# Designed miniproteins, single chains, continued (5), part 51

Each design is a single chain, and the fold is of that chain. pLDDT is the mean over its residues in the fold that is shown.

## One batch from the design tools (miniprotein)

Design m17873
Fold by ESMFold2-Fast:
Structure m17873 (fold): chain A 63 residues (1-63)
Amino acid sequence: MTKEEKKELFDKYAKNIPGFASLTEEERDELIDNIDTLTVEQLAERLGVSKEEAEAIKKAIKE
Protein backbone atom coordinates (compact mmCIF):
# COMPACT_ATOMS: atom_id res chain seq x y z
CA MET A 1 0.00 0.00 0.00
CA THR A 2 1.05 3.61 -0.55
CA LYS A 3 1.40 5.89 2.48
CA GLU A 4 -1.77 7.73 1.41
CA GLU A 5 -3.75 4.46 1.17
CA LYS A 6 -2.50 3.47 4.63
CA LYS A 7 -3.59 6.86 6.04
CA GLU A 8 -7.09 6.49 4.58
CA LEU A 9 -7.50 2.92 5.84
CA PHE A 10 -5.98 3.78 9.23
CA ASP A 11 -8.35 6.76 9.61
CA LYS A 12 -11.31 4.45 8.92
CA TYR A 13 -10.29 2.04 11.71
CA ALA A 14 -8.58 4.55 14.04
CA LYS A 15 -11.58 6.88 14.50
CA ASN A 16 -12.66 4.76 17.50
CA ILE A 17 -9.15 4.44 19.00
CA PRO A 18 -8.93 6.36 22.31
CA GLY A 19 -5.20 7.16 21.98
CA PHE A 20 -5.15 8.14 18.30
CA ALA A 21 -6.26 11.76 18.74
CA SER A 22 -3.43 12.39 21.24
CA LEU A 23 -0.73 11.49 18.68
CA THR A 24 1.21 14.31 16.99
CA GLU A 25 1.21 14.52 13.19
CA GLU A 26 4.80 13.21 13.16
CA GLU A 27 3.98 10.29 15.47
CA ARG A 28 0.93 9.42 13.34
CA ASP A 29 2.97 9.48 10.11
CA GLU A 30 5.71 7.31 11.68
CA LEU A 31 3.09 4.88 12.99
CA ILE A 32 1.41 4.58 9.57
CA ASP A 33 4.77 4.22 7.79
CA ASN A 34 5.88 1.42 10.15
CA ILE A 35 2.52 -0.22 10.86
CA ASP A 36 3.40 -3.36 8.83
CA THR A 37 6.66 -3.80 10.80
CA LEU A 38 5.28 -3.00 14.28
CA THR A 39 4.29 -5.91 16.52
CA VAL A 40 0.72 -6.11 17.84
CA GLU A 41 2.07 -5.26 21.31
CA GLN A 42 3.97 -2.18 20.08
CA LEU A 43 0.94 -0.92 18.14
CA ALA A 44 -1.37 -1.49 21.14
CA GLU A 45 1.04 0.43 23.41
CA ARG A 46 1.34 3.37 21.00
CA LEU A 47 -2.42 3.69 20.46
CA GLY A 48 -3.50 2.86 24.02
CA VAL A 49 -5.72 0.00 22.83
CA SER A 50 -5.99 -3.71 23.58
CA LYS A 51 -3.85 -6.26 21.73
CA GLU A 52 -7.03 -7.57 20.08
CA GLU A 53 -7.86 -4.10 18.70
CA ALA A 54 -4.28 -3.59 17.48
CA GLU A 55 -4.34 -7.03 15.79
CA ALA A 56 -7.62 -6.16 14.02
CA ILE A 57 -6.11 -2.90 12.71
CA LYS A 58 -2.98 -4.68 11.42
CA LYS A 59 -5.10 -7.41 9.81
CA ALA A 60 -7.29 -4.84 8.04
CA ILE A 61 -4.23 -3.04 6.62
CA LYS A 62 -2.50 -6.30 5.56
CA GLU A 63 -5.62 -7.67 3.83
Scores: mean pLDDT 70

Design m17874
Fold by ESMFold2-Fast:
Structure m17874 (fold): chain A 93 residues (1-93)
Amino acid sequence: MEKSKKLYDEFTKRGSELVKKAFEYQEKAGPVLAELTSKLAETVSEGVGQVFMAMMGDEKKGYQEAKRIAEEKGKEAEELLNKAEELTKKIEE
């Protein structure tokens, strides 16, 4: 549980930072990023929930499952943030 809790805390922190950056891009680029920002926030929220459920549901493999989910959802959120950054850059140019 301790390792899984640390993973959960780290994923939640990273996810919050990604969401914050997406909202910062939305403030710069305007409503055009609202859908991307919403999707990123939803991806992070789903990831947090799934990591938590993995920790609670499987005592033997919970950490490995939580780690896999964190990596997959983290990657999806990063891809969405990259799209928000690219769109913001094009609007600023």
Scores: mean pLDDT 79

Design m17875
Fold by ESMFold2-Fast:
Structure m17875 (fold): chain A 80 residues (1-80)
Amino acid sequence: VLEEMERLLEEVRRSTDPKEAAELALRIAQLALSVSPPEKISEAIGLVLRAIGLILDGGSVEEAREVAERAVELAREGLA
């Protein structure tokens, strides 16, 4: 799951389309939620909601990258 999330994160980093980046960030956040321990579930849900907000409200590629990077970080911690 981490390998897949890292691959998706590189796609977010290459994206110049805010909507595409936000959709990729949502997929990464959903993967992070799926591997989160109970104490991290609330934060993972927050990242999912933030990614949805970026898709609906038209946030920047930089904001999508921030969500994606934090989601990968949470997944690393949850799998350690």
Scores: mean pLDDT 80

Design m17876
Fold by ESMFold2-Fast:
Structure m17876 (fold): chain A 75 residues (1-75)
Amino acid sequence: SAEEEAARALDGAGAAAASQGGGQEVLDHISKAGEALRAGDYEAAARHLEEALAGAPSQVARDAIARALEAVRKI
């Protein structure tokens, strides 16, 4: 499902941000996006991912967060 694809992309974004030296603020936004996604609040999930994207520590993390954002927007 689109929700399962978004959840997998979000897990990937969290892993990429953590491994690439993401700060707590970026990791907190990814975590809150996951909570919003589980609650069915796709607008809040997208907003948190946009905030995480702005603070992304590397191109790898940016690409992973952008993929999660696009996956959420397709729900």
Scores: mean pLDDT 85

Design m17877
Fold by ESMFold2-Fast:
Structure m17877 (fold): chain A 62 residues (1-62)
Amino acid sequence: GAAHERALELAIERMRGLGEKVKSQYPEAVVTIRVEGGRVVVLEIEVDGKVYREELDVDELL
């Protein structure tokens, strides 16, 4: 529904902003944003051979 779509858009924007902030401090970092199951926005950051993962479930925003 519209509420879910809006929550998903906001979650993606938040994760995108976080990824850009990390990339500005660590230019070599590989930043990937994914949507899993149409509801969980995943931010994966690979830097110095390590992978960091952040998740935001849009159902927690509704």
Scores: mean pLDDT 81

Design m17878
Fold by ESMFold2-Fast:
Parts: sequence; C-alpha cells; structure tokens
Structure m17878 (fold): chain A 97 residues (1-97)
Amino acid sequence: MLEKERERIREGAEKLGLDPEEVARTMASLFTAANLQLAGGEFLYELGRKDDAIDAYKTAIDLYEQLISLARELGDEETVKRAEENLKKAKEMLDKI
C-alpha cells in the first residue's frame, strides 16, 4: 500500500471512530476478492461456461459496490475511482453474455 493511501484511510477511519488498520485490511480484502471474481469470470466466459461467468461477475459487482460504499464514507476518492472503473468493466462483461 502506498503511504498516501494509508494516510487517507487512517484519517477517514479516525473521523468515523473506526480502527484504521482493520479498515485498511477490509478494503484490501474486498478489492482482492472482487478482482479475483472479475478475472475468474473472464476466464470462465472464454471457456464457454457462461452461467459460471455470470455468477462470478455478479459477485464481483457486489464486492466492488461494498468497497465503493466504504471508500466514500472514508473520503478515499482514489479507491472509489478505481473500484468504479472495475465495476463498469464487470457490468459491461455481464451485458455481453
């Protein structure tokens, strides 16, 4: 994690009365899980496993939406932007099935 990202998460979490380290771990976990589901969905789609790809993309969408909600409460605009770009990609991939 970049130092500036850690500082933004810390400041946002402190304003909400939350543990900054726990919030940072939760955000990292959500982003990792969402990215894995998006990548898995792309792989499953290429294999012709469309139903499994749909499930993976829907899971990725849910995880990115949770991350965006948390990042907005923290004032982490950079994480919101990154998650929204990936959310858009997941929705576009789902629409192509």
Scores: mean pLDDT 83

Design m17879
Fold by ESMFold2-Fast:
Structure m17879 (fold): chain A 85 residues (1-85)
Amino acid sequence: MKKVEEAKELAKKLLEAAKKGDVEKAREYAEKLVELLKKLIESGDEKTAKEVLKIIKKTIDELVKMGKYELAEELAEKVLLILSE
């Protein structure tokens, strides 16, 4: 599904930017990933939204493994805010 592939690409770019220490680009990709999830939830595309949420959860785990705790926390907080409506 195109939206799931888009989420995977955004997650990959986020992790690459984080590895390089490009916090600004990492945050930009995180915002795009969060916006994609929000739009899917608002449109009622629950199956795609659940798949994108899994990608985001894996991305948070990878950021934690890389020691990028601040980026992981910021991404997790934004996701929780969307899920709480």
Scores: mean pLDDT 85

Design m17880
Fold by ESMFold2-Fast:
Structure m17880 (fold): chain A 75 residues (1-75)
Amino acid sequence: MFEEEVKKAERMLEEIEAARRAGADPLEIEIQVSLLLMYVSVSILAAKKAGEKAEPYVKKLEEIAERAARLAEEA
């Protein structure tokens, strides 16, 4: 239940953080962050509909979204 969604979002975030450290273009970082935020938003909506048992995954996805949003702001 949602473990794959969390792992995919974490991988996407790690790739964005690595690209940022490597000096990737700020616009490229913003595009990648936007794609991650769309994926996380859909995953959070699905998890919230699944109920309380999915709450830990919602929290992890929200934490990933916050980290991604900060990368876009710093780009």
Scores: mean pLDDT 81

Design m17881
Fold by ESMFold2-Fast:
Structure m17881 (fold): chain A 89 residues (1-89)
Amino acid sequence: SLKDFRKRVLKAIREAFVKTEGKPFEELVEEVLEVAGKILEEAGVDKARRDEILESLRSLLTQNKDLPDFLRVMFATAHIVMAYEEYLA
């Protein structure tokens, strides 16, 4: 379900932020894109659409880099979930 998808995305993004705590911003971005890409691939999103979603996510992470971690996690999660909902429509 979309609810279960959202919970999986949230958990994976939170774990990526914890794993890269204290590391350069670029390592955080790469880890978030890696876990998001895998979840989208497992959900059946094609490569061209995944690449578009991940490019947009990279831009979002860059724009939000100075926000508190909990907000960055929420916004990244919402971005992936909304993009997946659009893909299914």
Scores: mean pLDDT 88

Design m17882
Fold by ESMFold2-Fast:
Structure m17882 (fold): chain A 55 residues (1-55)
Amino acid sequence: MDELLEEAIRRMRELVEQGKSLADAAMEVKRWLLEQGVDEDTANRVVEEAARRLA
């Protein structure tokens, strides 16, 4: 599986554990993915899949 997805899941979980909502965590992780040079469509899919696995 994509290493990028595993890192996104890890980061999103950490943010939720710190008291952020899933929506806020997803926005933070999406911003990080875009900063890594990931295109917006791929970043959206990765964030959606990560959120699905944490719910």
Scores: mean pLDDT 80

Design m17883
Fold by ESMFold2-Fast:
Structure m17883 (fold): chain A 61 residues (1-61)
Amino acid sequence: SAAEAAIAAGRERIATMSEEQLAINREIAEKLREIGDNVQKGIEAKKAGDEEKAKAYIAGG
């Protein structure tokens, strides 16, 4: 039926959109991981009393 064809087309579109959204989410996750790594390095440098190194890591994200 026309309704079944429309539903099938809708499912294919959602699948394509899901793949595109997953790619975007992966890129965001990678960037957030880099920020997290820099924050962690900044905290470590701060605990060591190296304020210049801590600032460099925090600014580097």
Scores: mean pLDDT 76

Design m17885
Fold by ESMFold2-Fast:
Structure m17885 (fold): chain A 99 residues (1-99)
Amino acid sequence: KEALRKAAEESLKAALEELEEAKEALEKGDTKAAMEELIKAQFLLFAAIVEAELAGDEELKERAEEALKLVQEAAKALDKGDTKEAIKLLEEAIELLKK
């Protein structure tokens, strides 16, 4: 359980770093770089969900699931050209993962 919980925490930390880079890219107008970082963050969040489930850590799993939902909504906002909405959703995901 401990090894899987630690893996989930490491995946969440890596996802946080990708989300912070995605936000910075959007603030600079680099939508392509932001989309690439969002794809990486989604894979890391999915890994965290699986790792947390296997560890039996429901709180970590729920946080990862909520963060993944926010990141998916941010990606949809970018597909519509709503950069400000995407940044707001990324800020919410970042704050959730810092807890």
Scores: mean pLDDT 87

Design m17886
Fold by ESMFold2-Fast:
Structure m17886 (fold): chain A 61 residues (1-61)
Amino acid sequence: GDELFKRAVEALQLGWQYEYKKDYKLAIEHYDEAARLLRSLGDPRTAARVEERKKKLEEKL
């Protein structure tokens, strides 16, 4: 629904903002939430891409 889509977009934006600030731990948390919301919305492909981005950030920790 619209609420889940809004939350997914907000989580993606927060993930990007924290990544830009090099706060990789918080970026990972927000990307993880975004991926969960995207799967709930029926978009597993975009969720998988977000999870791949998250894994690349985990390598920096």
Scores: mean pLDDT 86

Design m17887
Fold by ESMFold2-Fast:
Structure m17887 (fold): chain A 54 residues (1-54)
Amino acid sequence: AMKEMYRRVQRLVEAGDALETGRDAALEALRKRSPEEAALFQRYADQVQAALDS
């Protein structure tokens, strides 16, 4: 279920106006448009980053 929310948040970031450089910039742009979605994205981005770094 949460994976679907992460995909939807990524599509919003990829819309162009929110995407800058890196995760932090995308999170700040999302927070302005949808703080709830930004919180979900941050949680999943942290989990994905931890897995990639392991």
Scores: mean pLDDT 65

Design m17888
Fold by ESMFold2-Fast:
Structure m17888 (fold): chain A 108 residues (1-108)
Amino acid sequence: EELRALFLAGLAVSYAKQGKTEEAIRYLKEAYELFKSVGGYKAAGDAFEKVADNLPEELKPEVYLMAGEAYYNAGDYEKAIQSYEKALEVDPNNERAKKLLEEVKKKM
């Protein structure tokens, strides 16, 4: 399942680079469900960061939030903070990112 999740995340990166945003998000969500099923949260965070880096600015916050949540579930609070901060760099008024950042800081 983790190999399939990595394949789907790679497919999401490919669609993102082509500007096919709906397909990219669809495969990314499918990859996340597979990563969750095997506890591959760190791999999920790494894959989501790579997808976000290839998306238009307007779509980056959503995927950076997914990366941060994956890192948080992996116990990598430092990377979770970095991902949430990247979401806030693109969308400073993102209330979900602000709340998630606060929650992570309480765990450190």
Scores: mean pLDDT 81

Design m17890
Fold by ESMFold2-Fast:
Structure m17890 (fold): chain A 79 residues (1-79)
Amino acid sequence: NLEEKCRQLSLFDIDKDGTISVEDIQEKARLLGLSTSGLTDADTQNFVKAMQQQFGLEVTGIFDDKTQQALEELMKQCT
């Protein structure tokens, strides 16, 4: 359901600027009690993998430019 994905995406857009930045992901990880250091710790990588799976993105466990671009394209579908 795209509408549900859009609601979940809005929760990752912490600053509500219409994009999901690495800073938004770090802030979300911090709120969940995870490490924010480069998003490279195993628990944080698992968090990134879960996010990628939830939004139908390539599951790499790394918040890279490709993941950010895919999230931006998905957010465009929400508007």
Scores: mean pLDDT 70

Design m17891
Fold by ESMFold2-Fast:
Structure m17891 (fold): chain A 68 residues (1-68)
Amino acid sequence: SEKIKKEQEESEKELQEAGKRAREIALEGERNPERRDELVEEAAREFRETSNKQFEKIDKVKKEVEKE
């Protein structure tokens, strides 16, 4: 269905952007080894939160379509 496809496309974009941000934070940690662990943990948390949110959005849309 078009609704699921659109939500998946939006979620993929959000995850790609979150992944880019996480990578940038990780690269900053490589430049500043003293803060590496802190920055890597921050990046991991941000990506996980975004991933969970997008998963919930897709799951909700799938359930709506299945009821049709």
Scores: mean pLDDT 78

Design m17892
Fold by ESMFold2-Fast:
Formats: sequence, structure tokens, C-alpha cells
Structure m17892 (fold): chain A 65 residues (1-65)
Amino acid sequence: MASEEEIEKAREYLRTHVPALRGLSDEEIDEVARAIVENSDEPVAGLTPEQVKGLGYYIKKKLGI
């Protein structure tokens, strides 16, 4: 189960270090962060599952999640 702390770390990283996602709302960024931490196979906030997994791999490695 995804922890709120892990989701918040991913969300902060997406806001500050992924400029391609700057056009997303706070709610959409939270959805992407949650999908990353939970290893979702569903499209979210206009991103494909493959895009979410690619971001997730990078971010999890960078944050030590």
C-alpha cells in the first residue's frame, strides 16, 4: 500500500524537477504521484501507463522509495 509520505515525496519531486508536468493541476500531480508509488497500470492525467512507469522508475530510484 502506498504511504502518504511516499506520495508527497513523489509529488514534490514532480512539481520541482519535472518541467514537462508544470501544466498539470495540483490534483493531477497528486494522481500521477499516487500512480507511481502504487505501480498503476492505468492512464492518469493524460499520461499513458508506460509514461507513468518510466517516470516512476526514475523517481523511485532518485528518492530511494
Scores: mean pLDDT 75

Design m17893
Fold by ESMFold2-Fast:
Structure m17893 (fold): chain A 70 residues (1-70)
Amino acid sequence: SHEELAKEAMKLIQELVDELRRMIAAKAPPEELSKKLDEIVELQLKVGEGVENQDSEKIKEAIEEAKKIL
């Protein structure tokens, strides 16, 4: 279901957020932090849109993208 896909997508997004937190703690350059934040925000928007429209395919695309950038 789209709800189960959304749960998987949000788990992957949380892993990206945890990576961003580690990058901040390691004092990564602002450019790298900005790129990671943009990736996270774009994925959150795609998942939100997929959930709102009950679009399982869009949520699957967000999951695939998250896996590629992890």
Scores: mean pLDDT 86

Design m17894
Fold by ESMFold2-Fast:
Structure m17894 (fold): chain A 55 residues (1-55)
Amino acid sequence: SLEEEVEELIKELKENPSEEVLDKATRLAVELVLRGQEELAKKLQEAIAEAKAKL
């Protein structure tokens, strides 16, 4: 499900942040917005911001 995919990406961003994972997460966040999944998109964007701050 989309929720499970978001949770897996958040876990990857916390455990092993990389440019590839950040790009993948950013692309999914855009798709979530386009699909009207605003809460999931916001949750993923917050995880992306935290990962970027640690790099």
Scores: mean pLDDT 82

Design m17895
Fold by ESMFold2-Fast:
Structure m17895 (fold): chain A 85 residues (1-85)
Amino acid sequence: LVEEANELRKKGEEARNVKKDYVEAARLYEEAGRLYYEAGDYVGAGEAYLLAAEDYEKAGRHEEALRVAQEAGRMYLLAAEAGKL
């Protein structure tokens, strides 16, 4: 799960920085966030969801950006409860 999430995050970085495909980058970061969450890595999930929110915003997808930003906030609250913040 974490290894798969790390691979998706790297693909997101490539889509963002090389291809300038912010929608694809956001989608890859969002999927990475989901895998981090499933692995119990709430900090990693929050970071990935924030990256997705940034790239959705760059793509002009404000509703998707808000949705994944809210997911990031939820992940950081879970990390604090788990003693990881």
Scores: mean pLDDT 84

Design m17896
Fold by ESMFold2-Fast:
Structure m17896 (fold): chain A 56 residues (1-56)
Amino acid sequence: RRREIERAEREEERAEERAREEVKKLDEVEPTTGAGRILRAVGDAVDARIRRRRLE
């Protein structure tokens, strides 16, 4: 079942791509309040975590 392996790889790539998109949305937030700055910091933390996972 070669398609199972291919599907698993595609699902993994899509999951990473979606996570990256969510981080990009947070990066696009222009903080005008303290809440916005907190969201920005969270986005940076998520991005760092994703990069570490990729490099494993």
Scores: mean pLDDT 65

Design m17897
Fold by ESMFold2-Fast:
Structure m17897 (fold): chain A 55 residues (1-55)
Amino acid sequence: SELSEALEEFFKLGSAEEREEVQEEAEKAAKAGTPEKTKEFFEKVKKRVEELKAK
């Protein structure tokens, strides 16, 4: 899925601390149980990947 691809790229580029933060955000989105929260999480991950790639 697009989210899985974005997460893989983020984990390749990000630090261990950033990976933990993203994992916590993913758990919060899952606990909320709404598609809207999942989309917000995906957009945040995608933006972080783009920022890391711009380096």
Scores: mean pLDDT 71

Design m17898
Fold by ESMFold2-Fast:
Structure m17898 (fold): chain A 63 residues (1-63)
Amino acid sequence: MEAEEHVKKGEEAFKQGKYDEAIEHYEKALRILREIGASKEKILEVEINIGVALLAKGVAEVT
């Protein structure tokens, strides 16, 4: 499913330290999940991933 593909791409970008790219992929996944009426639990998982990526980016920019 397209949303899951974006989640995987986001995870790979995050692993490579490409936090901006990871956030973009997670945001695309979130839009698709909302449009198809995915479960609140699945939407929350992606929102948490975005939060983690934003936090990691903030730490990297400060340190």
Scores: mean pLDDT 79

Design m17899
Fold by ESMFold2-Fast:
Structure m17899 (fold): chain A 93 residues (1-93)
Amino acid sequence: STEAAQKALDETLNAFKEYVIEAARRVGEEHARLVATLTPEQAFKILLDAALLKDKPPEEVRRETEQWYLSQGLDPATARAAGEAAAEIARRS
């Protein structure tokens, strides 16, 4: 059913958000707190950026990810935390 498919997607996105929060926590506790305020869809974008930009230097992964979140209207502190989380994930990939 469509409802079962939506539930599976929601559970998957929430699992990805938890993974991203843990990566942000490796950078700092404040980074984890800020990333936790993201929607599951916004948090999933951090994983996509980490995968797509993995061959770039960590500073470029951070900057490109941060700029995308700023363009979506997120505050600078949250956008920075998202960028640093993406760089941390990419560094470990």
Scores: mean pLDDT 86

Design m17900
Fold by ESMFold2-Fast:
Structure m17900 (fold): chain A 79 residues (1-79)
Amino acid sequence: DLELARKLAERLEPHAPEVARLLREAVEHTEKALEALAAGDEEAARAHAQKAQEAIAEMAAAMTEEEKALLTRLADELL
């Protein structure tokens, strides 16, 4: 759910601003990938999906164990 991901990024921003930025970037590229798929532009969809995946991978690699625990707590609160 892209709306939940956006809310999660907003709640992360005061605690982990870089993680929040990467999460927002992943959401933005996911939205663009879905729009491209709806338009039949498979190349654009693939490019945006790859950028979203890269943002998620960078986020996961950069996160401390404390930031991972915070992300889990905030996700549980929103779900």
Scores: mean pLDDT 80

Design m17901
Fold by ESMFold2-Fast:
Structure m17901 (fold): chain A 75 residues (1-75)
Amino acid sequence: SSEKVARFVGLTLAAIAALDEGNYDEAIRILEEGKKLFPEVKEDFEKAIEAVRNGDVETAREYLLKAMKKLDEKL
């Protein structure tokens, strides 16, 4: 549904904003919640969280973009 897509996009953008601010703990918290709400992209969010924990923000962004593409294809 378009509402599920809007919620997903909002959550993912919030995680990206937290990464841009250097607030990695908040980004991880948002993505952990996202894993519960959107199990179809759980693996991409898990890899993004691992990248954030390693300080690899660029790789984290790549996995978030991959998650966005996957969800768009399934809706």
Scores: mean pLDDT 83

Design m17902
Fold by ESMFold2-Fast:
Structure m17902 (fold): chain A 64 residues (1-64)
Amino acid sequence: MKLEEKAKELVEKAKTFESNGDYEKAAQYYIEAAKLYYELGDVSKARELINKAREFKKKYEEKK
């Protein structure tokens, strides 16, 4: 199964949206990547990505 490859792809997409200031999409892709890392058993990586997504969620929720 290519879960690790897909997780890496989602992280790269999240970074692209982050660079463009699209924090909402960046957060969504980081959450999707975190789910895949959690399924792979990489709980530390999953938690890191979830925390990053929460940070971006705060950013776009504060923007009008």
Scores: mean pLDDT 80

Design m17903
Fold by ESMFold2-Fast:
Structure m17903 (fold): chain A 76 residues (1-76)
Amino acid sequence: STADALLENGHRALDDGDFDSARGSGEQLRVLATQLGAGEEGEQALRDFHRALDAGDVDAARQSLDRLAEVVRQAS
């Protein structure tokens, strides 16, 4: 699925320390959540993701990105 592909890309970016690419994957998942009617949940998960990245907490960022992808899957 598109959500799984974006999640995999985001995980790879986080593993590589490429936070710009990780932010891009998170934003694409948030846009997709909004298009599917889950915009509020997607925006909250994206805010948690950005907070984790700003803190340098890669594990928390991964969990928030997983939540973003789950929001998209549940809305599909």
Scores: mean pLDDT 87

Design m17904
Fold by ESMFold2-Fast:
Structure m17904 (fold): chain A 83 residues (1-83)
Amino acid sequence: SDVDEAKALMERALTLAKKSLSPEKAKELEELIEKALRLLNEGDYKGAAEYLEEALRLAEEAGAPEEAIRDLREAIRILRKLA
């Protein structure tokens, strides 16, 4: 399902980013993705996408791997389509 695909992309992006980011930036990213996952589980696709857009901004500014950035962009695209 689109929801399961978005969740998998979010989890993979976080795993990849945590390997490359500082512990402080990794924690900030994790908190934003956890908020997005909570809203996604509640059916709030718009709210989830908004937190992922903040996560994407942080990931880009912190120099996360291109794969993590692509995964976040694709998850946002899926959630915006569902909203």
Scores: mean pLDDT 89

Design m17905
Fold by ESMFold2-Fast:
Structure m17905 (fold): chain A 70 residues (1-70)
Amino acid sequence: MSLRELILREIALELRIIGLEFQIELLKEKLKTAEGEEKEKLEKEIEELEKEIEELKKEIERLREEIKKL
């Protein structure tokens, strides 16, 4: 892989994280007015998106390690 390809992949993953963070913010707004079962459903959805962000952050760190080796 070229340095350019690694950098572009990192940027793509960062943009995906931004999109997921935006989705979490929308769900948090809904959570402010949600009650009972709807609240639990929204909390679970937020947790799953937060887990996806953590996995993407780990992938970015691995890419940064590869970039440092070049």
Scores: mean pLDDT 84

Design m17906
Fold by ESMFold2-Fast:
Structure m17906 (fold): chain A 70 residues (1-70)
Amino acid sequence: MEKKKKGEEYARKGLEYADQGNADESIEWAKKAIEYGLKVEGLAVLASAYATQGKQDEMRRYGAEAEALA
């Protein structure tokens, strides 16, 4: 499925940017992953991006949302 493959690519990019400490780019790619049908993975990347920014409340919110959908 083309949409799923793109979502997986976008989630991977989001995670790479989070690992680099680039939370802004990570958030953008995570949102694209969600749009392309990878909601659980995209929400997990959002949690990682907000953790990188030190926004613990946002990290917990998106992490819990991803866990509830998994």
Scores: mean pLDDT 80

Design m17907
Fold by ESMFold2-Fast:
Structure m17907 (fold): chain A 69 residues (1-69)
Amino acid sequence: SNLEETIENMEETIEELKKKGADEELLEEARKKVEEARKALEAGDEKKALEYLGKASELLEKAEESIKK
């Protein structure tokens, strides 16, 4: 399963975007979704983990665009 790798990559992306001055509120929302995905994965709910990771990805895209403000 590459879900653990996806979680690690998203955690890394959050730190990179934070250093670049991305919107802290969007990063915090993304961080919460990544945390929920990790909890779901630990509980064996891979489908729920994937749903949370999808939501985190959307938030990270918005955070990246926020750097241009």
Scores: mean pLDDT 84

Design m17908
Fold by ESMFold2-Fast:
Order: C-alpha cells, then sequence, then structure tokens
Structure m17908 (fold): chain A 74 residues (1-74)
C-alpha cells in the first residue's frame, strides 16, 4: 500500500539523518492510513512525523502533527 511505501521511505530518511524528509514521508503515511480508516496507525505515523519535524527544528509542523494525532484518537 502507499501508506507502507511512505512509511519505509520515512524510515530510510530517518536512518540517514534527513529529518525533514523523514517528517514529510511519515506525514504522507499518516494521511494514507487515515484514508484507509486505520486511525490508530494514522495517529502513530503523525506522531513519528511530529518527532522528525521537531528533530529538524520545524517546531510549527511538529506541533501541527502532534495535535492531529491526538484529535484522531478522540
Amino acid sequence: SKAKEYEEKGKQYLKNGDYLKAGDYFEKSGEEYEREGDLEKAAEYYLQSASAYAKAGDNQKAAQYGKKADELLE
């Protein structure tokens, strides 16, 4: 699935220290899991995206995707 493809790309960029690209791909993975109705996995990958964006210094996106993950579990 696209969700898994984006997840794998996010993990590759994270391993290479490219935190901005890791955040972008985990964000896309979360979006695809959300479209599939897998809200638990969507929240998981939005949190991974938030963590990666925080490591990249993008505190605005980190806060955005952290909140989105919390909203999906309500």
Scores: mean pLDDT 89

